# Ledger of designs, part 113: designed miniproteins, single chains

Each design is a single chain, and the fold is of that chain. pLDDT is the mean over its residues in the fold that is shown.

## One batch from the design tools (miniprotein)

Design m3920
Fold by ESMFold2-Fast:
Structure m3920 (fold): chain A 74 residues (1-74)
Amino acid sequence: MSREELAQALLAEVRARAATGPLSAAEIADILREVVARLGWDDALLAAVVHILLETGAASAETVQAAVARVLAE
């Protein structure tokens, strides 16, 4: 699988999870860690994940900020 195909698959998984209900900061941090583990640190890809979560209403800006802070502290 190409990096682009893997990125699209991960974004689709994020959308599917967002559709099932609201996500906690811990759940969002786990999603971000998985993306980083599989594709490396990519600001554009991480921004796309955050954008999906905010637009779908699965997370608030505060919850996303808490999740990002957890990932960056590691």
Scores: mean pLDDT 79

Design m3921
Fold by ESMFold2-Fast:
Structure m3921 (fold): chain A 80 residues (1-80)
Amino acid sequence: SLLDERLARLREEAERLKEEAKKLNSKKALEYVEKALEELERAENSPHPVSRSILLISAELYLDKAQKEIDKEKEKKKLE
């Protein structure tokens, strides 16, 4: 389903952000990725499309927060 494809895509993004956060040693970004992964696991185990959609939105918000923390660390390294 489209929700399953979105779930898979968000998992791939979470793994990418996790690797990048580890390289930058960003504890806060890692915490947001872990929260996103928890929401994605809940979405996979949810029987109802509406509940799954809400959990996927929650996961996306946590991944957005993780990306912002990663971007802050990159800016600190570049002094830009």
Scores: mean pLDDT 85

Design m3922
Fold by ESMFold2-Fast:
Structure m3922 (fold): chain A 98 residues (1-98)
Amino acid sequence: NAQEKAELERIKKELRQRAEMDGVELSDETIEAYARIILYLREGKLDEALKLVKEHGFTVEDLADLAIMLGLPIVAREASNPEMTIEEALELMRKALA
């Protein structure tokens, strides 16, 4: 719907600004995917977020970087555990974004 599209574009703008401030080069495709993951997590759609992560081949380290960009350093620290799964990292992000 129109509200979801507007929220997606807002998140994409915030991610682009943060990446520029942090000196990180992210492709438009990566920004789009990250924004959709964030939107799904805020909506409690964990399975949809997980599918998107797997489709793009994002790692736990990629999710930790995303958490830093979102101002969630505790989530990023926990996601740096080598035993952390993608599913566990997404659940931590979902709880932090709620």
Scores: mean pLDDT 81

Design m3923
Fold by ESMFold2-Fast:
Structure m3923 (fold): chain A 87 residues (1-87)
Amino acid sequence: SAMDEFIEKVEKAVVRMYLEAVEAFPEKEDLIRELVSKIGEIIKENRDAPPEEIVKKIIELLKEFAKENPELEPFLNQLIKELEKIL
């Protein structure tokens, strides 16, 4: 379905962010894994929502996470840009 294809694209972008961020900051692997888990929960809880709402919720989470972890901001901003293109 179009929704399954959308979710697959989002999950691939999130995995790419995880791999790049962990390579740059291996000491933050557990923290980055927690972020990925929270993104997965948003997707699971909002499967019946429009793609735009799912993306908005993920971007809000990423912006808050960047405020608390400014060293990860470049990786999080790249993911935000990719999510906006998937829409």
Scores: mean pLDDT 89

Design m3924
Fold by ESMFold2-Fast:
Structure m3924 (fold): chain A 75 residues (1-75)
Amino acid sequence: SARQEEIDRLMAELAEAQKKLDELVEQIKNSKDPEQKEALREKLKATQAEIKRIVREIMELLGIDNVTVLDYVIP
């Protein structure tokens, strides 16, 4: 169905964003440069916002509560 295809697309986008989030967290933890760390922090913030947007879209398509999906995908 078109709805399932949209969900599958968003789930793929979520997986990519989650991978980027994990990479940024690792880079921040391992960075010793304050300027680089601040730049990575801004990228992390943007990636977290993107994940929240994707999650909300998935929730709307699934008709489920916010808390369940956010607890699953955003640690």
Scores: mean pLDDT 79

Design m3925
Fold by ESMFold2-Fast:
Structure m3925 (fold): chain A 79 residues (1-79)
Amino acid sequence: DEEIAKLEEEIRRLEEELQKAGAAGDLKTAIATLKKIKELLERLYELLKDVDPERAKLVEEAIKHLDELIKKLEQVLAE
């Protein structure tokens, strides 16, 4: 599916941006990038849930962990 392949490629590019932001100590940009990754993972979950339920489950778990990470990093930034 072209849409799934495009989402996976976009996520990969954002992961590279996240690594660069982390290396620079740019927490604000890192949080913004994580939020974009979460949005794409949510779209990927919707596409996978009726095609590959096992992969959809892994994506759902990743979204949950990412949401918790974003909340923790936002708390650190707010201090």
Scores: mean pLDDT 83

Design m3926
Fold by ESMFold2-Fast:
Structure m3926 (fold): chain A 113 residues (1-113)
Amino acid sequence: MKEEKEKLVEKLHEIEDKISEEFEKLIKELGLSLDEVQGIIEAYFEFIDTYIESGGDEEVVIKKVEEEVRKLIEEYGKKAALAFLKYVKKLAEALGDDKLVEYVEKLIEELEK
């Protein structure tokens, strides 16, 4: 477990470097405020910490995504939650976490209605 956690942390850092430009583009496309961006970054770090600590456990990760989405909607609205989910989707795709991708796509569709 400890060696798997270390490999996961290294993989996540590599992915974050590659998708940071995509996050900046998403912020601009959605017209996010500085406060919304800060909230999304905080939600992202909570998500990453949970992903690492759980070893990518599906049930634990899904519950955390749902919790952070709820908080973002309550504090900043649907636009911030959509940006968070789109960023998480890119990360999940890069990790090959197909179950997380499917779950996040479902949440995006529900919020875009």
Scores: mean pLDDT 78

Design m3927
Fold by ESMFold2-Fast:
Structure m3927 (fold): chain A 74 residues (1-74)
Amino acid sequence: MSPMEQMKMKMIAMAIATEVDLIKRQFPNPSEEIKEIIAKIEEILNKPELTKEDVEEMVKLAEELQKLVDEMKK
């Protein structure tokens, strides 16, 4: 909401977007579960302005995505 909060949220969103892009490049045909989580993150990233709730949801989804990617490597 404040300009400083918006800046911090954009930085977090950029970090998550970079992580998702790297995962998409490494796994061109991922599992359905991974595809669904990526799609949800991308929907949030496509919003013109992010709320604190949107950023918190993205962080939670990114953690879940990381767990699924680790499971695919086993």
Scores: mean pLDDT 79

Design m3928
Fold by ESMFold2-Fast:
Structure m3928 (fold): chain A 75 residues (1-75)
Amino acid sequence: EELQEEIDEGVIDIAAAVIAVTTQRKYGLSEEERRELFDEARAILRKAYQEHGLSAMPQALREAADLAEKRAEEL
């Protein structure tokens, strides 16, 4: 149980990092802004996983990516 949760958290962290880093590079954001995007994406992905499990991840990834782009436009 804990091992599976650790693996899933690791996957969530990697996904959030990819969203944050790709958005940072696309929009020329600072490291601080990248960390904000990472934290926001991670929160979206963790909430989806906790409420609906892995089956919700494709939709959660789209939502996190879309939100990251909107946040980048505001920064």
Scores: mean pLDDT 78

Design m3929
Fold by ESMFold2-Fast:
Structure m3929 (fold): chain A 94 residues (1-94)
Amino acid sequence: SPAAEKGAEAVRKAAEEGNPDLMRELAQRAYDKAVEKGADPETARSIADGLATAGEQGAREKNPELAEKLARDVMEAAMQIDPETAKAVAEGLA
């Protein structure tokens, strides 16, 4: 999915910065933008938190490939359940 790939790429780039706090900031911004567009707040929060965790783990382990893989898994799972909310969160990360 283009949205899943975009989300995973954004999380990988945040992990490459080596700053776990940046990923939390990006995830919160993505959540806020998704909810503003009418996404379900509970689903958007779950996706944003999963992406933040993926990015934080990749940054701590200095492994952006791990961050990308974990973020892609989160996005692919979200796309199966609520593709509109998943796309809104991925767009908010850009």
Scores: mean pLDDT 85

Design m3930
Fold by ESMFold2-Fast:
Structure m3930 (fold): chain A 65 residues (1-65)
Amino acid sequence: LVDILEQGAKLSEQMGAHDSAALLKKLADDVKSGKMTPIQAAQQAQDAGLLAPETAQKLIEQAKK
């Protein structure tokens, strides 16, 4: 999940979506520091419209492995 959020942030920066990039980077940092679980980060990205429900579910399943 963290890697996906970091890649999403880099892609968003390249596309000029700076606010989306900042949010995705913050979520990745919060997960890395233990401030937030991967599931909570995926849920917040979904709630912000940055992650489709299907994509969030796939990331949660991948994090379980």
Scores: mean pLDDT 73

Design m3931
Fold by ESMFold2-Fast:
Structure m3931 (fold): chain A 65 residues (1-65)
Amino acid sequence: SMPSQDVLDGIIRVSGGELPETEFSRRRDGRILLTYLQNDRSVARTARELGVSRSYLYQVLARYG
């Protein structure tokens, strides 16, 4: 089932009304890091496999490193 509007509004409010930090975003970043480790820390291969830019992958690594 789709989440209600009240649930989405609650997430936005808790996040200060800007970009909400959600469990989905955390899981996405975790998946990127896991794929990076599975590819023997190859930025190029990980970026290609996930369809993201290398710059974005470096941003994810900088946030969690």
Scores: mean pLDDT 65

Design m3932
Fold by ESMFold2-Fast:
Structure m3932 (fold): chain A 98 residues (1-98)
Amino acid sequence: KKKGVEGLRIATAGHTRLRKSDMAEFEAEFQETLAFLDSIKSKLGFGTQLYVSHLIATAKVLLSRGRRKEAQALLEKALKVAEEFGEEKLVEYIRSLL
């Protein structure tokens, strides 16, 4: 079990329902998205960064499983948050995944 993301993984899995077999890919995508937010100097609060990263990471896992409609719904939620906070680089990134 991975102690570094254990609590967050459990909390986000409760909302999105990823299978345990998907967790390694989810964790990689989640960390990549957090690194992207740091690289663009995102001004989103920490909790909002975790939420957006969860939506994007889950959507990327769903896309890799061919579950495009479910992935699109999650990306649209993340896009709305990015637009509301004026995070232009994040908006462009999310649109590239749609």
Scores: mean pLDDT 73

Design m3933
Fold by ESMFold2-Fast:
Structure m3933 (fold): chain A 99 residues (1-99)
Amino acid sequence: MELAEGLTEEHAARLREAQAELAAAAKTSSEEEVLVLRARKVVELFADVEGVPADLKERMVAITEEAARLEASGSLTPEQVAEIEARLQALLAEFEALK
């Protein structure tokens, strides 16, 4: 909990809101759009949390840049989507482990 001292009721509410937005987007948006939205929301959440290591934040930025690059290329494959999602989940697990 000490490493996530900046995680308040406000941060918890934003996490719930982001999860609801992603669930809604998954019904109406392309897989590529949902991927970019998820990456953006995770980076936004991490930017406001105190005690998150710089390395973790850098890896989040790298994932959002890679997702945006692949979306812009128009050649995003299911394999690439799965890889980026796996990286996002791994970073979220590392964030949870900071508690």
Scores: mean pLDDT 66

Design m3934
Fold by ESMFold2-Fast:
Structure m3934 (fold): chain A 82 residues (1-82)
Amino acid sequence: SLLERLARAYEELADALEAGDKEAALAAAEEVGRLRKELGESDAVTENFVKRTREIVESGDPEKLRREAELLRRQAEVLRGL
C-alpha cells in the first residue's frame, strides 16, 4: 500500500539521519515528499517538509538529527497501525 511505502520511506530517512549520511538523508526526504504528495498533501507543505529536513541535515546537530529520526520512526508506526 502507499501507506506502507511512506512508512518505509520514513524509516529510511530516520536511518540516514542517525548515520549522518547527508546524501542518503536528502534522497530519502525527497522520496517522503513525493509519497506525501501522492497521498494528497499540498506542494507547499511537502516542499516545507523537504526544506526543513535539509536544514536539519545541514545543521549537523546530533540532537536535532536524533530527535527528527525518532519522530519519523513514530510516524511510521502510526501509519502501520492504521
Scores: mean pLDDT 86

Design m3935
Fold by ESMFold2-Fast:
Structure m3935 (fold): chain A 98 residues (1-98)
Amino acid sequence: PRVVRVGEATASTASANAGVLVEVYRDGEPVELSTEEAARTYAAIRIDRETGTITVTVYTGAAAEGPLEIVLTVVEEVDGEEVRQRVVVRAEAVPEVL
């Protein structure tokens, strides 16, 4: 069993109700995960509501070969409208054994 810390991204938000969508890509294609790999893929999200800073650390249970791209979509509601901010982090995944 493997879980790999892939990288960390920072985004700005003015909303306490911001959500973050995390997608993992390899060679420009989405990484398809088995149920077990998906269960080991997660994001640790920290929202500093005083500064409006979101820090996201991504972990993946996908096979960690080659460079990975993590696409973070920060979704927040501003004046009743949904606003999306896309952040791309490129990282070489380092295998970890749990």
Scores: mean pLDDT 62

Design m3936
Fold by ESMFold2-Fast:
Structure m3936 (fold): chain A 58 residues (1-58)
Amino acid sequence: SMEAEERIEREAYRLNQLGLETGDRELIIRSASLSFNLAAYRLFGDEKALEKGEELIK
């Protein structure tokens, strides 16, 4: 859903900003994982990628 996409995109942005600000590599890696799963969903309609992105937010 659009709401799930927006939630993943916002969390990816937040984690990347926080990771850059704090130097926490784990936050940057998690941001990248969210962005990859969102891209897979948007480019290929991979619903499992969207679900994985949702789980990574938890």
Scores: mean pLDDT 86

Design m3937
Fold by ESMFold2-Fast:
Structure m3937 (fold): chain A 104 residues (1-104)
Amino acid sequence: SELELERVKLGAYILALSTEIQLEVDRLIAQETDPAARARLQALLDDTNADLQAVAKLVLDGRLDEAIAALEARLAALRAENAPQFVIDAVEEILRAVRELKER
């Protein structure tokens, strides 16, 4: 169905954004001189990648409410930790896209 194709496209897009986030955060980690800040960025990257992989699977499976809940929880955690703005923006974009797909 068209909805199945849209889920596949969104899942692929989420994984592509996850890769972009990884590359950009890896650059920040390489430039960070404070070991504690580097450890926090690495943990943030690892948790965000794990969550986005899980969200992509939920989207592919049509479990959109669970995907939305997971993205909202991750977004709240990123904001609480003062994550880099580009990571917050990417997760907000994914959340918007999943919400739009659910309304179809």
Scores: mean pLDDT 90

Design m3938
Fold by ESMFold2-Fast:
Structure m3938 (fold): chain A 76 residues (1-76)
Amino acid sequence: GSASAEEQAREENLADVQELLEEFDLDVDMAGAVLAAAEQVAEEQQKALSAILLEIKKDPEKKLPPLLERAAEIEE
């Protein structure tokens, strides 16, 4: 079936997260959990998900490790 615009946007965000994880030699299977963690951070900080993903791309060294810790907790 055809994906909705909302599902397509999520798929693109998931692909962006997978590319980031792959670039840093991290487990791409965690991409779903990392995306979920980013959504939680966005809600807590009252920011758009796109803003959180942009911040990770801009400053992965500072922003990625806390997100990975949260993602690991979700994966368990």
Scores: mean pLDDT 75

Design m3939
Fold by ESMFold2-Fast:
Structure m3939 (fold): chain A 93 residues (1-93)
Amino acid sequence: SENDLLEAEAVLHYLRGKALYEEGRYEEAVKAYEEAIENLEKLPKSKSVEQRLLLAKANLYRAKAELYKSQGDLEKAAELEKKAEELLKEAEK
């Protein structure tokens, strides 16, 4: 189904984002996480989809924080890292 394809593509983009982040390729990681979020937002609402969205958004904020650090904007980086931590805690519920 279309929903099965969207789920599979969301997982693929999320895992690609994580791999790119680990390689320090933060701009590409941001794009991969944004693609994962876009696909998840097209799915019917469920607790599983909500948890995946929280995890993808948390990792997106973490990748954006690294980009702000590279630009010397440590205050924005810290704010995004805090938002990522809050989303990760929410995903545990």
Scores: mean pLDDT 89

Design m3940
Fold by ESMFold2-Fast:
Structure m3940 (fold): chain A 58 residues (1-58)
Amino acid sequence: SIEDIAAELEKEGISADLAKVNAQAIVDGKPLQVPSNTPVEKIIYLMKKFNVDGFVNI
């Protein structure tokens, strides 16, 4: 569910509000929204874990 995906994103260090936005993005097949200072290795890890093909920096 979206709530379960958001909880997993929060475990990965994403804020509660951003986790909800990204949980919806994952369900809708949209790019992840990540803070601009997020390390590339973390972005790659999240894309693989949640099976998403792209990201945008916020």
Scores: mean pLDDT 84

Design m3941
Fold by ESMFold2-Fast:
Structure m3941 (fold): chain A 57 residues (1-57)
Amino acid sequence: KEELIERIIKARIEKNEEEIDKLAEEIQKKFSDVDEAEELTIEIVKRIEELGIKNET
């Protein structure tokens, strides 16, 4: 769980869209429970906001 969060944050810092997409797929595959996936997403967003990282869509 923590490894996935760290990998996503790093990919966002590097603006690597392909890695972000791959990590999103890994999360979906590993967490079939919507609640668990949502908690992970909230934590990622929170850490990104604290670091002041912006992702260009």
Scores: mean pLDDT 68

Design m3942
Fold by ESMFold2-Fast:
Structure m3942 (fold): chain A 84 residues (1-84)
Amino acid sequence: MLEEAKKEAEEAARKAAEEYSKETGREISEEEKEKAAELAVGLLDQLITELGASVEEALEAIRLAAEGNSDKAADLAQALLAKA
């Protein structure tokens, strides 16, 4: 599960970078996409280890953030924080 979760977090972050590039017209470099993927994996790990999130909950938060639904991502993050 964790290896699959890391892969999904990386894919979500890369997709978010592509959407950001499309919306803003800014070209996103491969280095920036890689850094976004690393940050997403770090956030996944922090949500699981620090906030006691399940792998599913942590992934859902990252996916919602990546989809540009910051409000829903914030709501999910607050729910996870309440469990910690």
Scores: mean pLDDT 71

Design m3943
Fold by ESMFold2-Fast:
Structure m3943 (fold): chain A 100 residues (1-100)
Amino acid sequence: TPSDEERAAALLEVMIALQEQLDLLRNSKLSFEEKKKITLETLEKMIKRVEPVDPELAARLRELLEKVKKAKSEEELIKILQEAMEEFSRRANALLRRIR
């Protein structure tokens, strides 16, 4: 089983990638379709990387991927990613309290 440190590192990597996607959505002049495609590709890459370290986090990322697939606007994409970041921030805080 992966260590709490390895799981924390995986979660941090996910949070960094999601923040970069939020910045892309807010600041880029790309079309909604292009922004959505980049977000989906990023989530798929994160799932593959995280799965061997934290299968539970990978499962949550797959749920996020399905929500992103159904998004019909940039505003909806931003909301989905913001809610995911809030959840992962809570998970990170809980995990950090367990690391010694």
Scores: mean pLDDT 85

Design m3944
Fold by ESMFold2-Fast:
Structure m3944 (fold): chain A 111 residues (1-111)
Amino acid sequence: MERLIKSLFGISEEQLLEFLKEADKDKDGTISLKELVTAATTLALEGKIPGAYIAGARDLFDFFDKDGDGKITKEEFIQGVREMARRLGYSEEEVELLAERIGKMIDEAFE
């Protein structure tokens, strides 16, 4: 699982969990573009994620924000993960394992 997350996101499972926790600071269960950019900047300055994540934040947000409302829900994030994994040639079994793991990580981050 950690290998799949690292291949998909370029960071460890622990780094992704920290990113998700930092992104949902207002605890509304959604991530705005501003929260994503702020989280990416904070963690990159702390050396916890690559600085390239700051530059890619808008493109990443637009990929996950399926309804264009300016917020990413848990389901939109999970759907985006499935789509990225499929594009990278992962099997449907691996796609669903990733979706389940990411869903649990979001639950841990957002409580």
Scores: mean pLDDT 70

Design m3945
Fold by ESMFold2-Fast:
Structure m3945 (fold): chain A 84 residues (1-84)
Amino acid sequence: SALSNLSLSAATALFNNIDLNGDGTLDTFELGLKLPGLTRAELLKLISIVDKDKDGTLSKAEFVDLMMNLDKHPEAVEILKKSV
């Protein structure tokens, strides 16, 4: 489905708002605080969809790419919709 993609600045600002410990990555705990409707399994699946380095976290680059290209990640969008 065609949802509006975020700009680079908007995606970066959103990342900074979620990155509570300021380490430059998002783990399942940080994502779970902002997406409380998702299970741990769904959070892990969301990370695995975009996690190209397979370290189990979302880097700033991976998160920004996802938010700027939501139309190219329908599986991730489907998971995100479950949080609302």
Scores: mean pLDDT 73

Design m3946
Fold by ESMFold2-Fast:
Structure m3946 (fold): chain A 64 residues (1-64)
Amino acid sequence: MKITISNIKDPEKVEKLLVRYYVTGQVSDVVKVSETTYEFEAPDEETAKKIAEELKKLGAEVEV
């Protein structure tokens, strides 16, 4: 499932969170589209929703 994050206000915190999920196999194919936008894949809808909620807490906009 492809997830797009945009309007990133703290890219360092977003990158740390994505690296954590990448290491645990919950995120793959992470692409930096721009300074404020990233795309990645999650294996299922439950994992996608969990990651989306954490990213929203960091002030990012999330599209699934």
Scores: mean pLDDT 80

Design m3947
Fold by ESMFold2-Fast:
Structure m3947 (fold): chain A 63 residues (1-63)
Amino acid sequence: SLAELVYQSTLGSLKALVELGMSGEEAVKKMKEILEEDKEKAGMSKEQVEAGLKAIEEFAKEL
């Protein structure tokens, strides 16, 4: 599903940001900003937004 794709791509992006030198907390903040912008500009469905938020929350729990 598109929601599953958003979940996996969000996790991948969070890991990539940390690998590029961001702290886990900075990566979480940056991905929340990106998700809010994409929600407004790309017209994401509620399920897609919830999948992105779930990925961010699960990543943050492992910090």
Scores: mean pLDDT 84

Design m3948
Fold by ESMFold2-Fast:
Structure m3948 (fold): chain A 97 residues (1-97)
Amino acid sequence: SMDSIDGIINGIEAIIKLLKEGKTEKAIHDLEILADRLEESGLTELAEVFREVARLVKEGRVEDAIEVLETFRKALEETKSIEEAARAGLEKIEEIR
């Protein structure tokens, strides 16, 4: 639904801000909470994307993590499709590995 999409976008924007501010531990925590909520909503593939982003942050690959999140957020805003946004996020993860 549109409300769920807006909630995801707001969550991503907050996490990107934390990462840009160097608050990596808080960003990891919020990414894992977002992933858990998405999984509970049946959005398992999307939850896996955010768990992979959390892994990038844990590895010190903060700029890569931000790029994945911004790619996903932009696709979600433009398409309003969780499936298309997840695909864009996965494609970006494959490019940076």
Scores: mean pLDDT 83

Design m3949
Fold by ESMFold2-Fast:
Structure m3949 (fold): chain A 56 residues (1-56)
Amino acid sequence: MVEKLREEVREALAAFREDPSEENRSRLIRAASALQEEVGTDEAGEEIQRISDELL
């Protein structure tokens, strides 16, 4: 389950970087929120940072 949420964040972040539209921003916020709900704020923040670094 967490792996799928991390994949969604990765895809949403990539889409937002390519096209920072309101829809892509909303998708990213929703994906990040779902991950945060599952693993908590601190853990979600660390995971998102890691995904962002890997994507770059």
Scores: mean pLDDT 76

Design m3950
Fold by ESMFold2-Fast:
Parts: structure tokens; C-alpha cells; sequence
Structure m3950 (fold): chain A 85 residues (1-85)
């Protein structure tokens, strides 16, 4: 069951309203972090991430500040490690 308003990273990577770079990064992220869910705000360029097992520890990223796929994946790895059960 998906948290309120959230989609799997794979489903987000199929959203045509997301920037092309973010869609590519989300496909890579889905392979490494299949248990993550995300929600994207097109007006602010903000991606909010959540684990389905931890609703209290959301992680918000301003996608416009991220320079590379490697930086994006490193931020997600840090979030996953910090929220590990």
C-alpha cells in the first residue's frame, strides 16, 4: 500500500511532467532503493522521499540544487541509512 500521495520511484520515473534528468536519476535510484517512495512538486521543483515503514522521517530535496546523478544517489543512500529499521 502506497503512503498518501506517494508513488514508487519507478512510477515517478514515468511521469512526463518531471524534468528529464530527474526521471533518469529515479530509474537508477529505483534499482538501488526499491523500497523508497516519492512525491514531486512541479511548482517548487521539490522531491519528497519516504519509506513505507517510517512515515515520520520524510526527506525533502530541492532537485534544482542537485548537480549530478551521483550526488542524488548519495543523498538517497544517506536517507536510507539514517532511516534503517
Amino acid sequence: TLPDGYQSLYKLSQNRNLPKKLREWLRSAQRRFPTLYGKYDEKTGTLTLRRDSNEEKEFTIDVNTIKSEEEFLSLLESYVRATRP
Scores: mean pLDDT 79

Design m3951
Fold by ESMFold2-Fast:
Structure m3951 (fold): chain A 88 residues (1-88)
Amino acid sequence: MKPIFVINSSGEVVWVSEGAEKLGLKVGDRVEKIWVGGQEVSFGDLLVELARDPTKTVEVEIKFSSGVEVRGLARLTDQAELRVEITL
């Protein structure tokens, strides 16, 4: 099973799959830093990009406040709530 987790508009993890839990991700973990194409971006900048094109997937690297670092594909799963799904 591919590890998957969901981040809310505030950059907080709200849901994790069993595979993502095994990587040390937990509900309540907060995004500290994000990189797209090797460039550091804000989570707000990523949300704006995904909201402009809901069909778009973006390769991201994320560091959490817990110290966990992951690389995956980001997509917008809920346009009204601005929820982002990351597939590892």
Scores: mean pLDDT 82

Design m3952
Fold by ESMFold2-Fast:
Structure m3952 (fold): chain A 65 residues (1-65)
Amino acid sequence: DLPFPVTPDTPVSELLPVLSEVPELKDLTVGELQKLDPEYVAELIMKEVNMSREVAKALVEKLQA
């Protein structure tokens, strides 16, 4: 639950600070993230954040909605 509205120009790292640990995602906007394959994004998060595949996929699904 975020205290501000999310726009396509919002940096992904501001949405979820843990994503600043993912070099491929930290400089992306929400709009750019939504254009990527959700499975690819989940794999990137799992690689850097030590998160389960199920949790990573659920997170990507919410971010792309």
Scores: mean pLDDT 73

Design m3953
Fold by ESMFold2-Fast:
Structure m3953 (fold): chain A 104 residues (1-104)
Amino acid sequence: LVEKARKYLEKGREYFDQGKLEEAEKYFKKALELYEEVKDYAGMGDAYLELARVAVAKNNKEEALYYLEKAKEYYEKALKENPDDEETKEKLEEVESGIEVLKS
């Protein structure tokens, strides 16, 4: 399931790079559902971060902020379970910076 969720994230990124935002969103939501089923909090954070990028590309600031706050929530939860996860720490910093930029 985690591997399938990761492949859905990769497909979503491919569609995003092509400017196919609706297809990208669909695949990121599919990845999120699978990560939720297995309680992979870092994966849930990744899916929400990608959904925030789609919302920014659609010029929907309110939706982007919502998804960034969700990404922050799940990255913080992932770090409680694995405090030494440097990659997740870096992603959390990226999310916090994005929230500040959107609020300004």
Scores: mean pLDDT 88

Design m3954
Fold by ESMFold2-Fast:
Structure m3954 (fold): chain A 58 residues (1-58)
Amino acid sequence: SSLEEQVQRRLDEHDRVVALVREQEERYGPAFRGALDSAERARDEFRRRVEEERRLAE
């Protein structure tokens, strides 16, 4: 697979992790809020880095 395919798979993986942790937070309440916040931050940081790298490659 190309680097872009690998990047897209990582972005999709982060989205899936956030969705799964969100389901756990909805089901089990505030004990999972920290995990949800961490998963969302990790996704947003990876997305930001990808966008910055793509901008620099232009």
Scores: mean pLDDT 82

